# Designs tried in a protein design run: designed miniproteins, single chains. Part 71

Each design is a single chain, and the fold is of that chain. pLDDT is the mean over its residues in the fold that is shown.

## One batch from the design tools (miniprotein)

Design m2457
Fold by ESMFold2-Fast:
Structure m2457 (fold): chain A 104 residues (1-104)
Amino acid sequence: SSLKEHYIEQVQQIIDLMRETRDKLVELNAPQDVIDEISLAVESLEYTLEVMKKLDDENEVISLFRMAASMAIDVLKNAKEKLKDNPEAVKVLDDAIKKVKKIL
């Protein structure tokens, strides 16, 4: 695989993890505004993935990957702060943040 293919796969893993996290939060009856923010982040990441596929410069691909991972972490941290009184949701979000950080 090319280096570009590797980073595209890493962003796909972040998207899949964000979707799984959203679905778990829906099961925990998280507020709709939190669910919508994560859904919007997933859409933004999907758009970033399509941009990455069209780039010829591997350094630009790496830059977009780092930006995507950082944005995902920020969205998850914001959701965690909003759900701080729900320990089950906090655990789901902490696990997700840890997994994104390992990919980064």
Scores: mean pLDDT 91

Design m2458
Fold by ESMFold2-Fast:
Structure m2458 (fold): chain A 82 residues (1-82)
Amino acid sequence: MEAEKKKKEKEKEEEDEKMLEAVEEGKLVITSKEAMEEAFKLLEESEDAAKEVTKYMNELAKKVLEKKRKKEEEEREKKELE
């Protein structure tokens, strides 16, 4: 995250935001059907961990989106000033 290009790629890759949103909706939480089904069965045994993971993912998605928006707004404001 030290390279400016990395920031540009994240801004251009708005699909990352859609993927995070889809994960919350449960559309793209699956990397592979079988692997995820097995993971779900394991998570049922650790309900506490499942809740923490779900909550953390939701908060992480919001933080990532908020930080990305801030960076994008700062970049836009800076260019507008120039």
Scores: mean pLDDT 60

Design m2459
Fold by ESMFold2-Fast:
Structure m2459 (fold): chain A 81 residues (1-81)
Amino acid sequence: ASDYLRLRAAEENPSVEAAEEVLQILEEDPTYPLAWEVLKKLLEKHPSPELKTKAANLLAKLESKPDVKKILGYEELKSLV
């Protein structure tokens, strides 16, 4: 419930701070599809070097987890970073 509201708030009000909340949600639960979609939208609509660096660090941290590779947004997001 709270994570859903945080993700929607980040999508509506894009910022580095909002993106950090999305990254934190994905670090806690990398199997949350909505979080991957919101992060992708933030990278496409509000690209910044800081956000790309943070996203790259998250992807590197999660790359060894098999469940992450089953998420439709994982490979697509990796191409944006």
Scores: mean pLDDT 71

Design m2460
Fold by ESMFold2-Fast:
Structure m2460 (fold): chain A 74 residues (1-74)
Amino acid sequence: SLEDLKAFYEKYITTETAIERIRQLEEEGKPDSVIDFLAITAIYLYELLGDSENIKKIQEEYERVRRRRAERAA
């Protein structure tokens, strides 16, 4: 069920929000692929649940991280 997917996501990621986990991965210097996987998976699950507010928040943080990393790589 969608509730089982939500419970699995919360257990798999942590008790913290997806946004906080994205920030932690950036701080830890994890590869873009790891951050991308977390962000895309979180967006997908919240999209299935119809949670547009959390999707927007995750997208905004993810775009900020991507922008910072792209500027550093240039």
Scores: mean pLDDT 73

Design m2461
Fold by ESMFold2-Fast:
Structure m2461 (fold): chain A 84 residues (1-84)
Amino acid sequence: SSLAEAIYQAALVAYFLHLSKSREERIEAAASAAYQVALEIKKRLGPEAAIEALEEAYERALSLGDNLTAEGLRKALERLKQEL
């Protein structure tokens, strides 16, 4: 979906903008970016739409072999579920 693609792209861009930092900081940057996009989806379309978009973005990252962005997306998903 376009929402899942927006989340994935936000996480991917954040990851690359932090390439000079540690692996853990890059994963956290991806997680934070994905989480912010998911919060906007939650505000406009509700929490289920935000969870579905994050889950779809996570599956996309895995299908591309992008395990580091996938880890960031997994952390964002866990964070969103904790606040629901």
Scores: mean pLDDT 86

Design m2462
Fold by ESMFold2-Fast:
Structure m2462 (fold): chain A 84 residues (1-84)
Amino acid sequence: SHMFTRDQKLALAYQSLIAYKVTKDESYLKKAKELFKELGYSDKEIEEILNKSIKELLEEALKYAGENTKENLEKALKEIEEFL
C-alpha cells in the first residue's frame, strides 16, 4: 500500500506475529506472512522470523515503530521483562 512506509509495514508485520503468538489466532499469522512477503522477505527468512521469541519480535518491532506505536510496544516489552 502507498499509504504505508517500509518501516510502518515492518512494525505492523512484527506486531501481527506477536498478536498470533499471544492469541493463537491464525488471522494474525496470515497477516504477518502477507506483510513480510510484500516487503520482499523469502519463505526461508519468514520461517526464521516465525521461530523468534515474543521478546525478540518486540525488540524488532520497536526498531521500526512510529511514535504512537512505539509507546505501546515499549509497554508490552516491559511487561514481558517483569513477568517472564
Scores: mean pLDDT 77

Design m2463
Fold by ESMFold2-Fast:
Structure m2463 (fold): chain A 60 residues (1-60)
Amino acid sequence: LTDIEKKIVDAMVLNNLKEATASELAKLLKVSQSTVSKALKNLEKKGALVKLKNGSYKGA
């Protein structure tokens, strides 16, 4: 995992988030939403996260 991908996974685990949006994670990590969105897509491609119909991501 890249540094940002690891931070996203760690933030979801530490905050007990079963699902999260790019906006929520961007606020938690204090990074741009575009950076988080790219990392979320990469995590989805790697099978670490699944994108839900509402646009949120959850652990695979």
Scores: mean pLDDT 80

Design m2464
Fold by ESMFold2-Fast:
Parts: C-alpha cells; sequence; structure tokens
Structure m2464 (fold): chain A 89 residues (1-89)
C-alpha cells in the first residue's frame, strides 16, 4: 500500500534524524530489545510535538499518510508514557 510505505519510510527517516535525541536514547536504554518500528514510533511522536513540523506534514502529506503517522505517534506516546512512569520510582 503506497501511503503506508511512504509513511513508514518517513518514520524511519525521522528515527535516523532523532536517533541521538535524549527521548529516543532514554527509550532504548529502558527497552534495549526495542524493535526498529518501536524506535521509529517514538521518533515520530517526538517530531509531531513540534507545531511547525506538524503543520509542514499536514500541508505536504496525503490524508492516508498523515493517518499512519498519527497512529505511529499515538503508539510512540504510549511507549514513552510507560517508561516515564517506571522512571518516577
Amino acid sequence: MKAEIEALKLAFELLNKYRDHPLVKRFLEARPTASPLELAAVAVYHALQDPELRKEFEEKLSPEQLKVLRDMAAYGRELVAEIEEEEKK
């Protein structure tokens, strides 16, 4: 499916860009066996916290691509929330 492939490609490009970001590094430290897809979801969640980048994606991407990225961001948010709750101990 074209939209899913394009959205996944962008998600992995975002993972490459944010690989050294503290949020992604912290998640990998908490989850050393995390899959590339889980790491990409965390990176997408981080990227979509930027209002300017979010607006750029809304202008340039199809509705189908945006849905995939939003679903990945929601998953990334859940993953981040889980590790943040564990760190509060």
Scores: mean pLDDT 80

Design m2465
Fold by ESMFold2-Fast:
Structure m2465 (fold): chain A 111 residues (1-111)
Amino acid sequence: MEEALELADEILRALDPDGSGKITIQELVEGLKRLRPDLTDEEINLFLEKLAKHPKIGEQIKKEGVIDFSKLTPEERLEFLKILAEFLGIPVEGDVLTPEQLEALREKLGL
């Protein structure tokens, strides 16, 4: 679990280069395009639709237009990364994102 959380925090820092712990939807889109310039607007929109279905993350997006990772539990941050991993075609089996799946996510993001 600790190894998975450390890898998760590394990936989240790559998406939030200012290290604020908060990312706007625009900054998230720009971050994804920077790490994966091959992603289309249509593909990114599908990812955002999946995020909007998350009970806590979707509520933050609807109310504030931002994702505040500092207000998310470690488990909820892993849920965010699971949605991202599934979007990038990484097979996620079970309820918990494994360290191996997080390493695959890092590779998919060019990290």
Scores: mean pLDDT 78

Design m2466
Fold by ESMFold2-Fast:
Structure m2466 (fold): chain A 90 residues (1-90)
Amino acid sequence: SMEYEKLKELAEKFKELLKEYVETGDPKKLLEAADVLNEILELLLEIDPELAEKFKKEIDEIADEFYDGKLSAKEWAEKVIEKIEETLKE
């Protein structure tokens, strides 16, 4: 579907921005990634609200582990990317 193709494009953009953030430490890349993540969430809410709610809960839990110092920036980025990929398979 058109919505699925848009989700895939946003997911690839998000992955690239997180990769750049991990490699450079540039906070602008993190902010850009957050904007893309919000676009993914908005589109998911339009397509499948239950899937969007589940996805948001999972990424919030991963973010909490990062802010608690349990995950490095790289580990956080890898887990968020994995959750996006899992969500897009559904």
Scores: mean pLDDT 84

Design m2467
Fold by ESMFold2-Fast:
Structure m2467 (fold): chain A 92 residues (1-92)
Amino acid sequence: PEELRRLGEEFRPEFIELVKAAHAANLTPEQRERFRERLIDLGLEATARLYGRDVVTPEGKTIKLEPMSYEEVREFVRKGLAELRAEIAAAA
C-alpha cells in the first residue's frame, strides 16, 4: 500500500526522534510499555482510517469504516506524535 509507505517515510524522522527522546528520558519499564502501546494504536488507527477497511462483527454484521483522506490521516498522525513527544518530555 503506497500511501502507508509514504506516510511512514514522511514521519520516519519524527518517529526516530521520539524513540531517542524516550530512551534519553530514562523511562520506567511501565512508562516505556505504555508509550509503545500508544504508538502501536496510533499506527493501527491511521492504517484503518487510511484504507477504510470493513469490520465484520462477531454477529456477522458488516460495519463499513469510512476512509479518511491522506491529508486527514497525516494530520491525525502528526497530532498523535506531538502528544507523545510532549508526554515523554514531561516524564523526563
Scores: mean pLDDT 73

Design m2468
Fold by ESMFold2-Fast:
Structure m2468 (fold): chain A 109 residues (1-109)
Amino acid sequence: KVEELKKELDKKAEEIAEAIKNKDVEKGREEVKKLIEIVEKLVEEVGPNETLKYLIERAKEYFKKGKLEEAAIYLEAAGYIIQTHEVEEEIKEEYIKLAEELEKYIEEK
């Protein structure tokens, strides 16, 4: 179940990235809603701290591969968890650091 949800997250992140690339605002909005539903299901299975750690780790992986849109989508999902759930301060700090690194990289390009 958890591995299935992780695969669905990757698929939705890729679909949102394609919608952004194609400037399809309606499709992007719809897929983001579905992404959030999958994220909430993952929180139900493993809790907000483990979900947040996974989203941050996956964002880092996409960032390293140069897939900036997918990295940003995962980082935005991580931000959603921080805003809506109580999470450990250490994980919030890791999120902030990654967000700063991604912004700096985009600005320097």
Scores: mean pLDDT 81

Design m2469
Fold by ESMFold2-Fast:
Parts: structure tokens; sequence; C-alpha cells
Structure m2469 (fold): chain A 76 residues (1-76)
């Protein structure tokens, strides 16, 4: 469905943005504080989107959420 396609695109965009932040952080071009803030924003966006997320995409959303929670815990 078009709704599922839009959600897939949104998740893919978030994953690309997070990967870019990870690359910048690894290169020393992004501070730990800014990286942590970015991860927390991503987590908040996923949590806000969860109630509206198609059932077919919930596993992908939860997997991304779990990865962000682990990264935040490691950095905190």
Amino acid sequence: SELEERFREALATMERDLDEMRRLYAAGRLSREDFLAGLRRGLAELEAARPSTPASLLPALEALRARLEEEIARLS
C-alpha cells in the first residue's frame, strides 16, 4: 500500500541519517553530546510513530528502536 511505502521510506531515511551521524562521530566530526542528542531524537520519533505504524513494519521499527536504546545506553 502507499501508506506502507511512505513508512518504509521514512524508516529508510531515518536509518540513513543515523548512519551518517555514526560516520561523523567515528570521524571526530560530531561530538558525543550531539551524537547522543541525535540518537535520542531518533528514538523519540520512532516512539511517536509506533501507534500509526503498519503491522508489517512494526518488527523493523522495533529493531531500530532496540539498536538506538543500546547505543544510547552505551554512550550514557
Scores: mean pLDDT 87

Design m2470
Fold by ESMFold2-Fast:
Structure m2470 (fold): chain A 96 residues (1-96)
Amino acid sequence: MYVAAVAAMVSPDGTPLTLTEEDRERARRLAEEVARGRVEAPTSEIVPVPGGLMIISAARGPTAEEAEQRARELAREIAEAMGLTITDEYTVVVEE
């Protein structure tokens, strides 16, 4: 099994918000925690940031590509439901 985590910066007007190294590390930690069975997937979290939000999502899949697609779809669905534009996106995939 594979686990993917996505961190996505979103803004209401497409203002370019960029992920920090801490934001990318948060996605890596989430993928590891899901892979270790400490967090159930699929999961998502919304984190307020200056000028917008960060969406963090994670999902499992039988392939790396399916896990990534599921995690990215979850983040995109949340952004779309909120009327927000994704300005930066980081994906990490780990084998369980």
Scores: mean pLDDT 84

Design m2471
Fold by ESMFold2-Fast:
Structure m2471 (fold): chain A 78 residues (1-78)
Amino acid sequence: SMEDIEEALELLQKAGVLVILRENNQEALSLISQASKAIKEGKLDEAIELLEKALTLIRDPEARRLVEEALKLVKKSQ
């Protein structure tokens, strides 16, 4: 749903802030930003692949939780 997509984008924005502030993780931020763009373009399969890749690079537990929640919402919207 649109509501699930809007919530996913908000969660990804928060995750992006945390990976920079807590980890200085430019690669994870890049993947999160690419996934957010893919979501906005309706490319949900691409967004899922990008978010799953981002999760392999994120160490902060809160940032991981936010990306995992966003991933669930994107999968629900397929």
Scores: mean pLDDT 90

Design m2472
Fold by ESMFold2-Fast:
Structure m2472 (fold): chain A 60 residues (1-60)
Amino acid sequence: SKIDELIKKYVEKARKVTSWEEAEQVYKEALKDIDELGLSETERKKVIAALNLAIQEALK
């Protein structure tokens, strides 16, 4: 699905972040793509939850 592809894209980007500044940029890019795709609130939350988990793991 489009949502699963979007999750995969941003999780892969998040895994490469080395700082919270980089994480913020990935987060902003993901939010822009979500808005442009017109995702539902539930779909938006699913993408952001996966991204947040990946960022937390990258910045341990």
Scores: mean pLDDT 83

Design m2473
Fold by ESMFold2-Fast:
Structure m2473 (fold): chain A 110 residues (1-110)
Amino acid sequence: SEVLRLLEEVRELLEEARRAPPEERAELLEKALEAVQELAKALKELLKKLNVPEEVQLRLLLLVSLLGSSLLVAARAARAGRLAVADEELAEAERLLEELARLVEEVLEE
């Protein structure tokens, strides 16, 4: 699944960003944001093919939107040297990714 592949790519980039020195973290968070944008596209295409309840579709789209927003703030904060804000937003992105991944797995199991 393209969606599962992109979820793993985002997870790996967030793990790299957390381990990276502050000066490299912004670039990794920007790559993660690009991967989330591709994930959002793949998720919308997947949902067109699946008979998923509207409430679940809206929840998935909300989660991927919130994940993208957290990563955008994290990347900008890291670029500005606001490391505490970047770390808080990275932690939020990690939580949102795990919730999104769980819901995607449930949907794919039907």
Scores: mean pLDDT 88

Design m2474
Fold by ESMFold2-Fast:
Parts: sequence; structure tokens; C-alpha cells
Structure m2474 (fold): chain A 75 residues (1-75)
Amino acid sequence: SKEEKIKKILEKIKNDPRLKDFYEGISTLLNNNFDKITDEDLEALEEAIDKVIAGQSTRDDLLKAVIRLGKKVQD
């Protein structure tokens, strides 16, 4: 379910010391915009997070992905 995908994403952020400072912002964004966020949006966000965890992208790349998602869900 979408709720389980969100839970999985937030758990990944919480458990990585490089990403823990994103937790409150991403949690708030996902929980406040639950009905507007698509499965494709969640998959793109999870991929961005996984790339940072794997050392394949930067925290700035993740920040840009989060900002893009935030703008999309504001209509």
C-alpha cells in the first residue's frame, strides 16, 4: 500500500546518519500530502534516497528531489 511505501521510505531516512536531518521535512511532506502523492512519486523519492545511501548521489540531489515533489503536491 502507499502507507507501507511511506513507512519504508521514512525508516530508510531515520536509519541513515547522513539523512536523519531530512526526516522531519520528508515525514511532514508525505503525511500532509498523502492523497496527492502518487506511487510513481514515492518510487522516485525512494530511488533518490537509495542513491544517496549507496554513495551514488549527494544530499543536494535528494534536497532537489524533495523540493520538486513539494511544488508538485501544492497543485
Scores: mean pLDDT 84

Design m2475
Fold by ESMFold2-Fast:
Structure m2475 (fold): chain A 72 residues (1-72)
Amino acid sequence: VEKIEAAGYSGEIYRAMKATRDALAAGDDEEARRLLTEEFGLSEAEADEALANREAVAAALAAYLAAVEAKA
């Protein structure tokens, strides 16, 4: 599994994760799918699978973001 910060984007990746978490929590499938495909490089099929597991994916993103913010 690639580290989210591996490309040195840092702030851009953090904002993308936050936006994806918020879109998933809001049930905005179009925005969540766009972010998953464009920002994270997932295929459309992988994005659809993530949306099918919306609650688990949103919880994982929230936990990661909370951990990143606790270190900052």
Scores: mean pLDDT 71

Design m2476
Fold by ESMFold2-Fast:
Structure m2476 (fold): chain A 93 residues (1-93)
Amino acid sequence: MKLVEESKRYAERSVRGGDLSVKTVEALSKSDRRSAIITADSSVKSLDREYERLTRLSRELGKLDEEAARYLRDAAKHLADSKKTLEDIKKSL
């Protein structure tokens, strides 16, 4: 099992999910304020759950492969930034 490659692919997928959530809410914020708020709230909750999962997996993988753990840790930081961006957009609406 190539833990580094699997971890990297999983991390990239999580990061793309966060980026897509931000772009979707940004687009909605210009046309439909109510949908933007609802989508932002749902996305924040989803990103929180994914952040907790990535953090737990990173701690477990860190005992076996620190490079694999680092990919998940970096992805978790990126999701935290995406969540903050979504919260900022929601506050501006």
Scores: mean pLDDT 86

Design m2477
Fold by ESMFold2-Fast:
Structure m2477 (fold): chain A 89 residues (1-89)
Amino acid sequence: DELEERIATLPERLQRITEEMLAAVERYAATGDRRDLIEVHTLLGIARIMQAVGLVSEEEVRLLVEAALEKARELGNDEMVEAISREMP
């Protein structure tokens, strides 16, 4: 609940990225489609660009990464857990 509440405080654009990332993590866990893994990396890249230009904070990006990582762990997707963990700030 605390993580969900904190996600709700993120800027709308970053909330959309978080939702899309969580959906891609779920699809990848279900199907193994590498396109969903690429989507997760692409969305993380967009969030980092937003951080670099000052649209979001490092803490907000970290929260997004933590949400995706928690979802991947919940689904038992070790490959996705490793990939997302390498992206932690």
Scores: mean pLDDT 77

Design m2478
Fold by ESMFold2-Fast:
Order: sequence, then C-alpha cells, then structure tokens
Structure m2478 (fold): chain A 53 residues (1-53)
Amino acid sequence: SLTAAEAEQFVIDLFTRPDLAATRDELFATNPELTTAIEAQDFDAVARILNAL
C-alpha cells in the first residue's frame, strides 16, 4: 500500500518518466477521480484511490 508521500512520488514519476507514459494514460482513463485529487494536491486521496485498485 502507498502512503501520501509515496503517492506524490508515484505521480511525479508518472509525468516525468517516458517508460510510464502508457501506464499513466491507462490509469487516468480508468480512474478520472485521480485528476481531481492531483489538482487539489490531495495526496492522501491519491493514495486511497491507488490502494483501492
């Protein structure tokens, strides 16, 4: 399971690492609530959403 700090780092990796671009696109297509949580900078919510997958 991810902590909020680990979820924040994971989001940074998703947007900065080219090897994760396909994973990013699939994750956001299937979990649109992630966009809202990231825009709010609510990494506790990001961690909760990712841990529920």
Scores: mean pLDDT 84

Design m2479
Fold by ESMFold2-Fast:
Structure m2479 (fold): chain A 71 residues (1-71)
Amino acid sequence: SIARAQQIVDAMALMRALRAQGRSEAEIRAALRAAGFSDEVIDQAEAVLADIKAGNGDLPETVATVAPAPP
């Protein structure tokens, strides 16, 4: 599903930006919820990023560079 895939990518980009700021996992989740992401999208984004962190792949820098700006 295009909508879900897009939301997961956006959530991953925002999550990476917040982690780079030193935010806790609870604070990152709260921020993503405030930005309008569903729990399912947040959980999926966390799972993908945890997999990358464990050494199963690299997230391209371009994905982290173009995060949606909150209004």
Scores: mean pLDDT 71

Design m2480
Fold by ESMFold2-Fast:
Structure m2480 (fold): chain A 68 residues (1-68)
Amino acid sequence: MKVTIEVDLDTSNKSLAAAKIVGMILTGELRKDGLWLVKILSEEVKGDKVVLTGEAEEGLSPAEAADA
């Protein structure tokens, strides 16, 4: 399923690889809901925030399932 999350950026991060930072945060947030990030679909800078849309599935990621 598609999920969207907003992450605050400081001024120094607005021109950096925000996708990597937001991807890590999105992965952490999805794990709280029993979801895992399959793929990042889009990222958009909106003012002082990054809006990231990803594709997620319920359960454990393949990596986490292998470690269980």
Scores: mean pLDDT 66

Design m2481
Fold by ESMFold2-Fast:
Structure m2481 (fold): chain A 77 residues (1-77)
Amino acid sequence: MAETERVKEEIRNEILEKIKKWAEEYVAKYGPDAELPPEVLAQVEEQEKEFQRLAELIEKGAPPEEIREEYERFLKL
């Protein structure tokens, strides 16, 4: 049963690519050494919680559709 593990890896790579692109845009806009205001820090903490939830879903082998939906929700934070 290598199928489930292959699907997890594919989804993980897709999510990582989207996160990298988001991070590149953030760095381009604010710079790598930009000090984050308290409001943005609070948003980052919420995003980190959602990311951990997403990682847990991948580990548990949740359906690809559910994982993608959670990632899209994460991006809206």
Scores: mean pLDDT 65

Design m2482
Fold by ESMFold2-Fast:
Structure m2482 (fold): chain A 98 residues (1-98)
Amino acid sequence: SPAAIPPKTPLDEKMEKIAEILREAERRGWSREEVIERLMTEVNLPREEAELIWEAYLGNEEAREKVEKKVAEEIKALPSKTEQEKEDLARYEEELAK
């Protein structure tokens, strides 16, 4: 059921768009510069981040590690929806106990 599927976060949407651009690049044979330009214009990434994503896609281990660290940092900065729901439930139960 759609109601049972958690909604996409802005980070999830950003990652999905990056993956879509990289898949189209492979399918259409886009150049490095075309991919970087698409990442900058469609995902609003700074050039340095777009270049790191491209290098990670090509199998550069250092670039991949840097991208993974950035994603992990963004995930840590966002509270999970499940934790928000737990906090809201706990608050309502506390009010009912008064």
Scores: mean pLDDT 68

Design m2483
Fold by ESMFold2-Fast:
Structure m2483 (fold): chain A 86 residues (1-86)
Amino acid sequence: MKEAFEAMAEAAERVRETLREKGDEEGAQLVDKLLAQAREAFKKSEKEGLRLAIRAVATGAGHLIQLGDRELAEEANKVAAEASKA
């Protein structure tokens, strides 16, 4: 659980940085907010924290798709799918 959460947090941070680089500051801020909520939830429930971290990555991937970056969105969703098996 902890390793899967850390992998999701790292993926969410990478997605956030990519969104900022592409000028989607709103999307980047949304991912940041969701990841912060995931970190707080993880302190009380590892399972809920991981679920919210996966949600942060998926939300960011959706924004990447809207920007035309399907390849980066697929990479982010693949990492999220692998974490959901943990």
Scores: mean pLDDT 80

Design m2484
Fold by ESMFold2-Fast:
Structure m2484 (fold): chain A 91 residues (1-91)
Amino acid sequence: VVDSLSAEELAEALELGREASLLAMVEGKLAGKEEEVKRALELARKEGLDVEELERRVEELIATLTREELEARRAELRARQAALRERVEAA
């Protein structure tokens, strides 16, 4: 058997990584670390990433999500990360 992540596991890992980055930026802004978030977006832009979409999504989440919804989404992310890690470690 292949001792490497399947295409599905790699896609899930990438999706979870993007979700983690998005939620970290939302939390950073809510914690008053707006300058650190702004600098992170600037660095990503210099790496050729389209930060306009990411920044828009962060602002949309801050405007629309309650704190309870944000915490629930973070808990779901942690559970999904733990499940993926368990599957990879079991392989």
Scores: mean pLDDT 73

Design m2485
Fold by ESMFold2-Fast:
Structure m2485 (fold): chain A 97 residues (1-97)
Amino acid sequence: MPNMEGSDLLRKGLLYRREQNYLLAGEYYEKAGEIFEKNGDLLSAAHSYLLAGESYYLAGNYELAIKSYERALRLAEQAGDETTKKRAQRNLDRIKK
């Protein structure tokens, strides 16, 4: 019975982000994205992976940030979320310079 709702995982990510534990925040946002993606909520999945990428970037883990932004970009394109797509693309372009 490990059926934690994606929204509960987002709340945990936000809690760790407020504590400045950016690595753990990214991990919980990534788990939220995985739950939303499995449930077919591509919009919430894209946004969750964007938050994971931003958290991993703040943690200094650029490899995890890139992977999360690439997931966010792909899912945002699939969901038609132009705002999340542009934000993920700008963050990727900044890291890959």
Scores: mean pLDDT 86

Design m2486
Fold by ESMFold2-Fast:
Order: C-alpha cells, then sequence, then structure tokens
Structure m2486 (fold): chain A 56 residues (1-56)
C-alpha cells in the first residue's frame, strides 16, 4: 500500500540522515569542519536522490 511505502521511505530517509551525520563527524575529526560540511551536504543530497528514485 502507499501508506506502507511512505512509512518505509521516511524510515530509510531517517536512517540515511543518521549515517550521514555520523560520517560527517568522522570527517570533521580527520580533516576540517569545512570539508565535513561539504561531505555532509553531498551525502544528504545523494541519499535524498537515491530514495526519490527508489520510491518513484
Amino acid sequence: SNAAKEAQYQADLERGRRMAERAGQLVAEKTSPEEADKALERALQAIEDHLAESYA
């Protein structure tokens, strides 16, 4: 059903956000806040694009 698909999409999006945030923290520790910010922005966009394609 569409409701189940929407619920799964939101769950996947939230998991992706948590993973991106964790990865961004590691990048910041190894490089710089500027590089971490760029990496996080790219990761979040990639996750959103991937999920949009997967749930289209």
Scores: mean pLDDT 79

Design m2487
Fold by ESMFold2-Fast:
Structure m2487 (fold): chain A 92 residues (1-92)
Amino acid sequence: SVREEVARIQAEVDDPSLTDIDKLVELAKRIAELVEAHPDMPVDELRTALRAVDRILEKAIADPSATPEQLAELVGYRERVTAALDAAEAKR
């Protein structure tokens, strides 16, 4: 289920041992793709997805090995999740 997948991703992102930038980029991409595949996703789940991407971006910015290209890719995934949230809130 979408709710279970969002909760699982959030739990992975909240793990303090997860610092691998490639894994963080993969998780952010998975969140953006999940959100785009489910346009009827509830606003509360979209907000949870956005918080997860924000946490990923926070971890990536704190990592000195993160490349500008990886950071730009993460910002792109955040923008995609934000666009879905804005569209969902506009329907309320």
Scores: mean pLDDT 82

Design m2488
Fold by ESMFold2-Fast:
Structure m2488 (fold): chain A 69 residues (1-69)
Amino acid sequence: LSPEEIEERRRKLKEALERLPISEATREFLARQYQLPGYPRLSDREPELGDTTFEVLAELLGVPVSELR
């Protein structure tokens, strides 16, 4: 993935999590895990935001992948 695609995916995931009826703890965990906008960068490693990650998140959150990216 290009850096631009990663940043777009991070932004869209943040927006999706804000819309979902999930607990604040779950939202904060995911936002921190994937270093979404507004969370401090803890390392130089970029978060894994590949298609498999979104498929797993969609299944766990009970939404279509299109809602997350």
Scores: mean pLDDT 70

Design m2489
Fold by ESMFold2-Fast:
Structure m2489 (fold): chain A 74 residues (1-74)
Amino acid sequence: PSPLAVQQTANAVGKALQDAGNTDLASEASARVYRLLRAGDVDGAVDAVREAGRQAGLSDATIQALVDRVRAAG
């Protein structure tokens, strides 16, 4: 995956969490997803999205959309 695709994916995760009102979690989760995808750890990035999404109270549909995006970027 291109560095741009990884960055866009991490930004999308951060935006979803920030829109849910969890700014600190958004910054932390976005950075973690970026690092994991850059390392080729797609499963770790998916787990990070699921954990952060559940903590933020995101819908299952929103979490799944972010997971699908992470898998596509890996």
Scores: mean pLDDT 85

Design m2490
Fold by ESMFold2-Fast:
Structure m2490 (fold): chain A 69 residues (1-69)
Amino acid sequence: MREELARKAREAAESEDHEVTAEQTGEALAYISGIKTDEEKEYVRQKLLGMSKEAVQAAAQHAAESLEK
């Protein structure tokens, strides 16, 4: 699970699709933060969609590195 989320976060950092990047980054950050409810996950996803593509890709990179430890 953790390794799968790390891989998805790495893929999100390289993705050209902002919606895909936000969704995959949101899942990784929710796992890192211990967020379990769908409502809180959707809140994180919406926040990421409101950020720039570059900011979300940077967050995805950070999430991947955190999960790879």
Scores: mean pLDDT 77

Design m2491
Fold by ESMFold2-Fast:
Structure m2491 (fold): chain A 80 residues (1-80)
Amino acid sequence: PVSQLQQLVDQIQQLADQAIAKLRAGDFDGAEALRQQIAEQVGQMLQLARDHDLPQDVFDQFMAQVGAALERVERAWWEA
């Protein structure tokens, strides 16, 4: 589950960077589609953590990375 979580975090970070690029370009529809994909992957991370009883510190570390990426997207969205 740890390797699957890291894969999801990496994908979320890539989607966040793409969403920010879309927002800066004025492509709000493209950014919204990417935000929906991020939400789906966060849901998968939460389910994976519950199903596999992951250590708190490990899960918190992954969620901190996700939270930082989501904050960047939210800031860019509100500034667009």
Scores: mean pLDDT 81

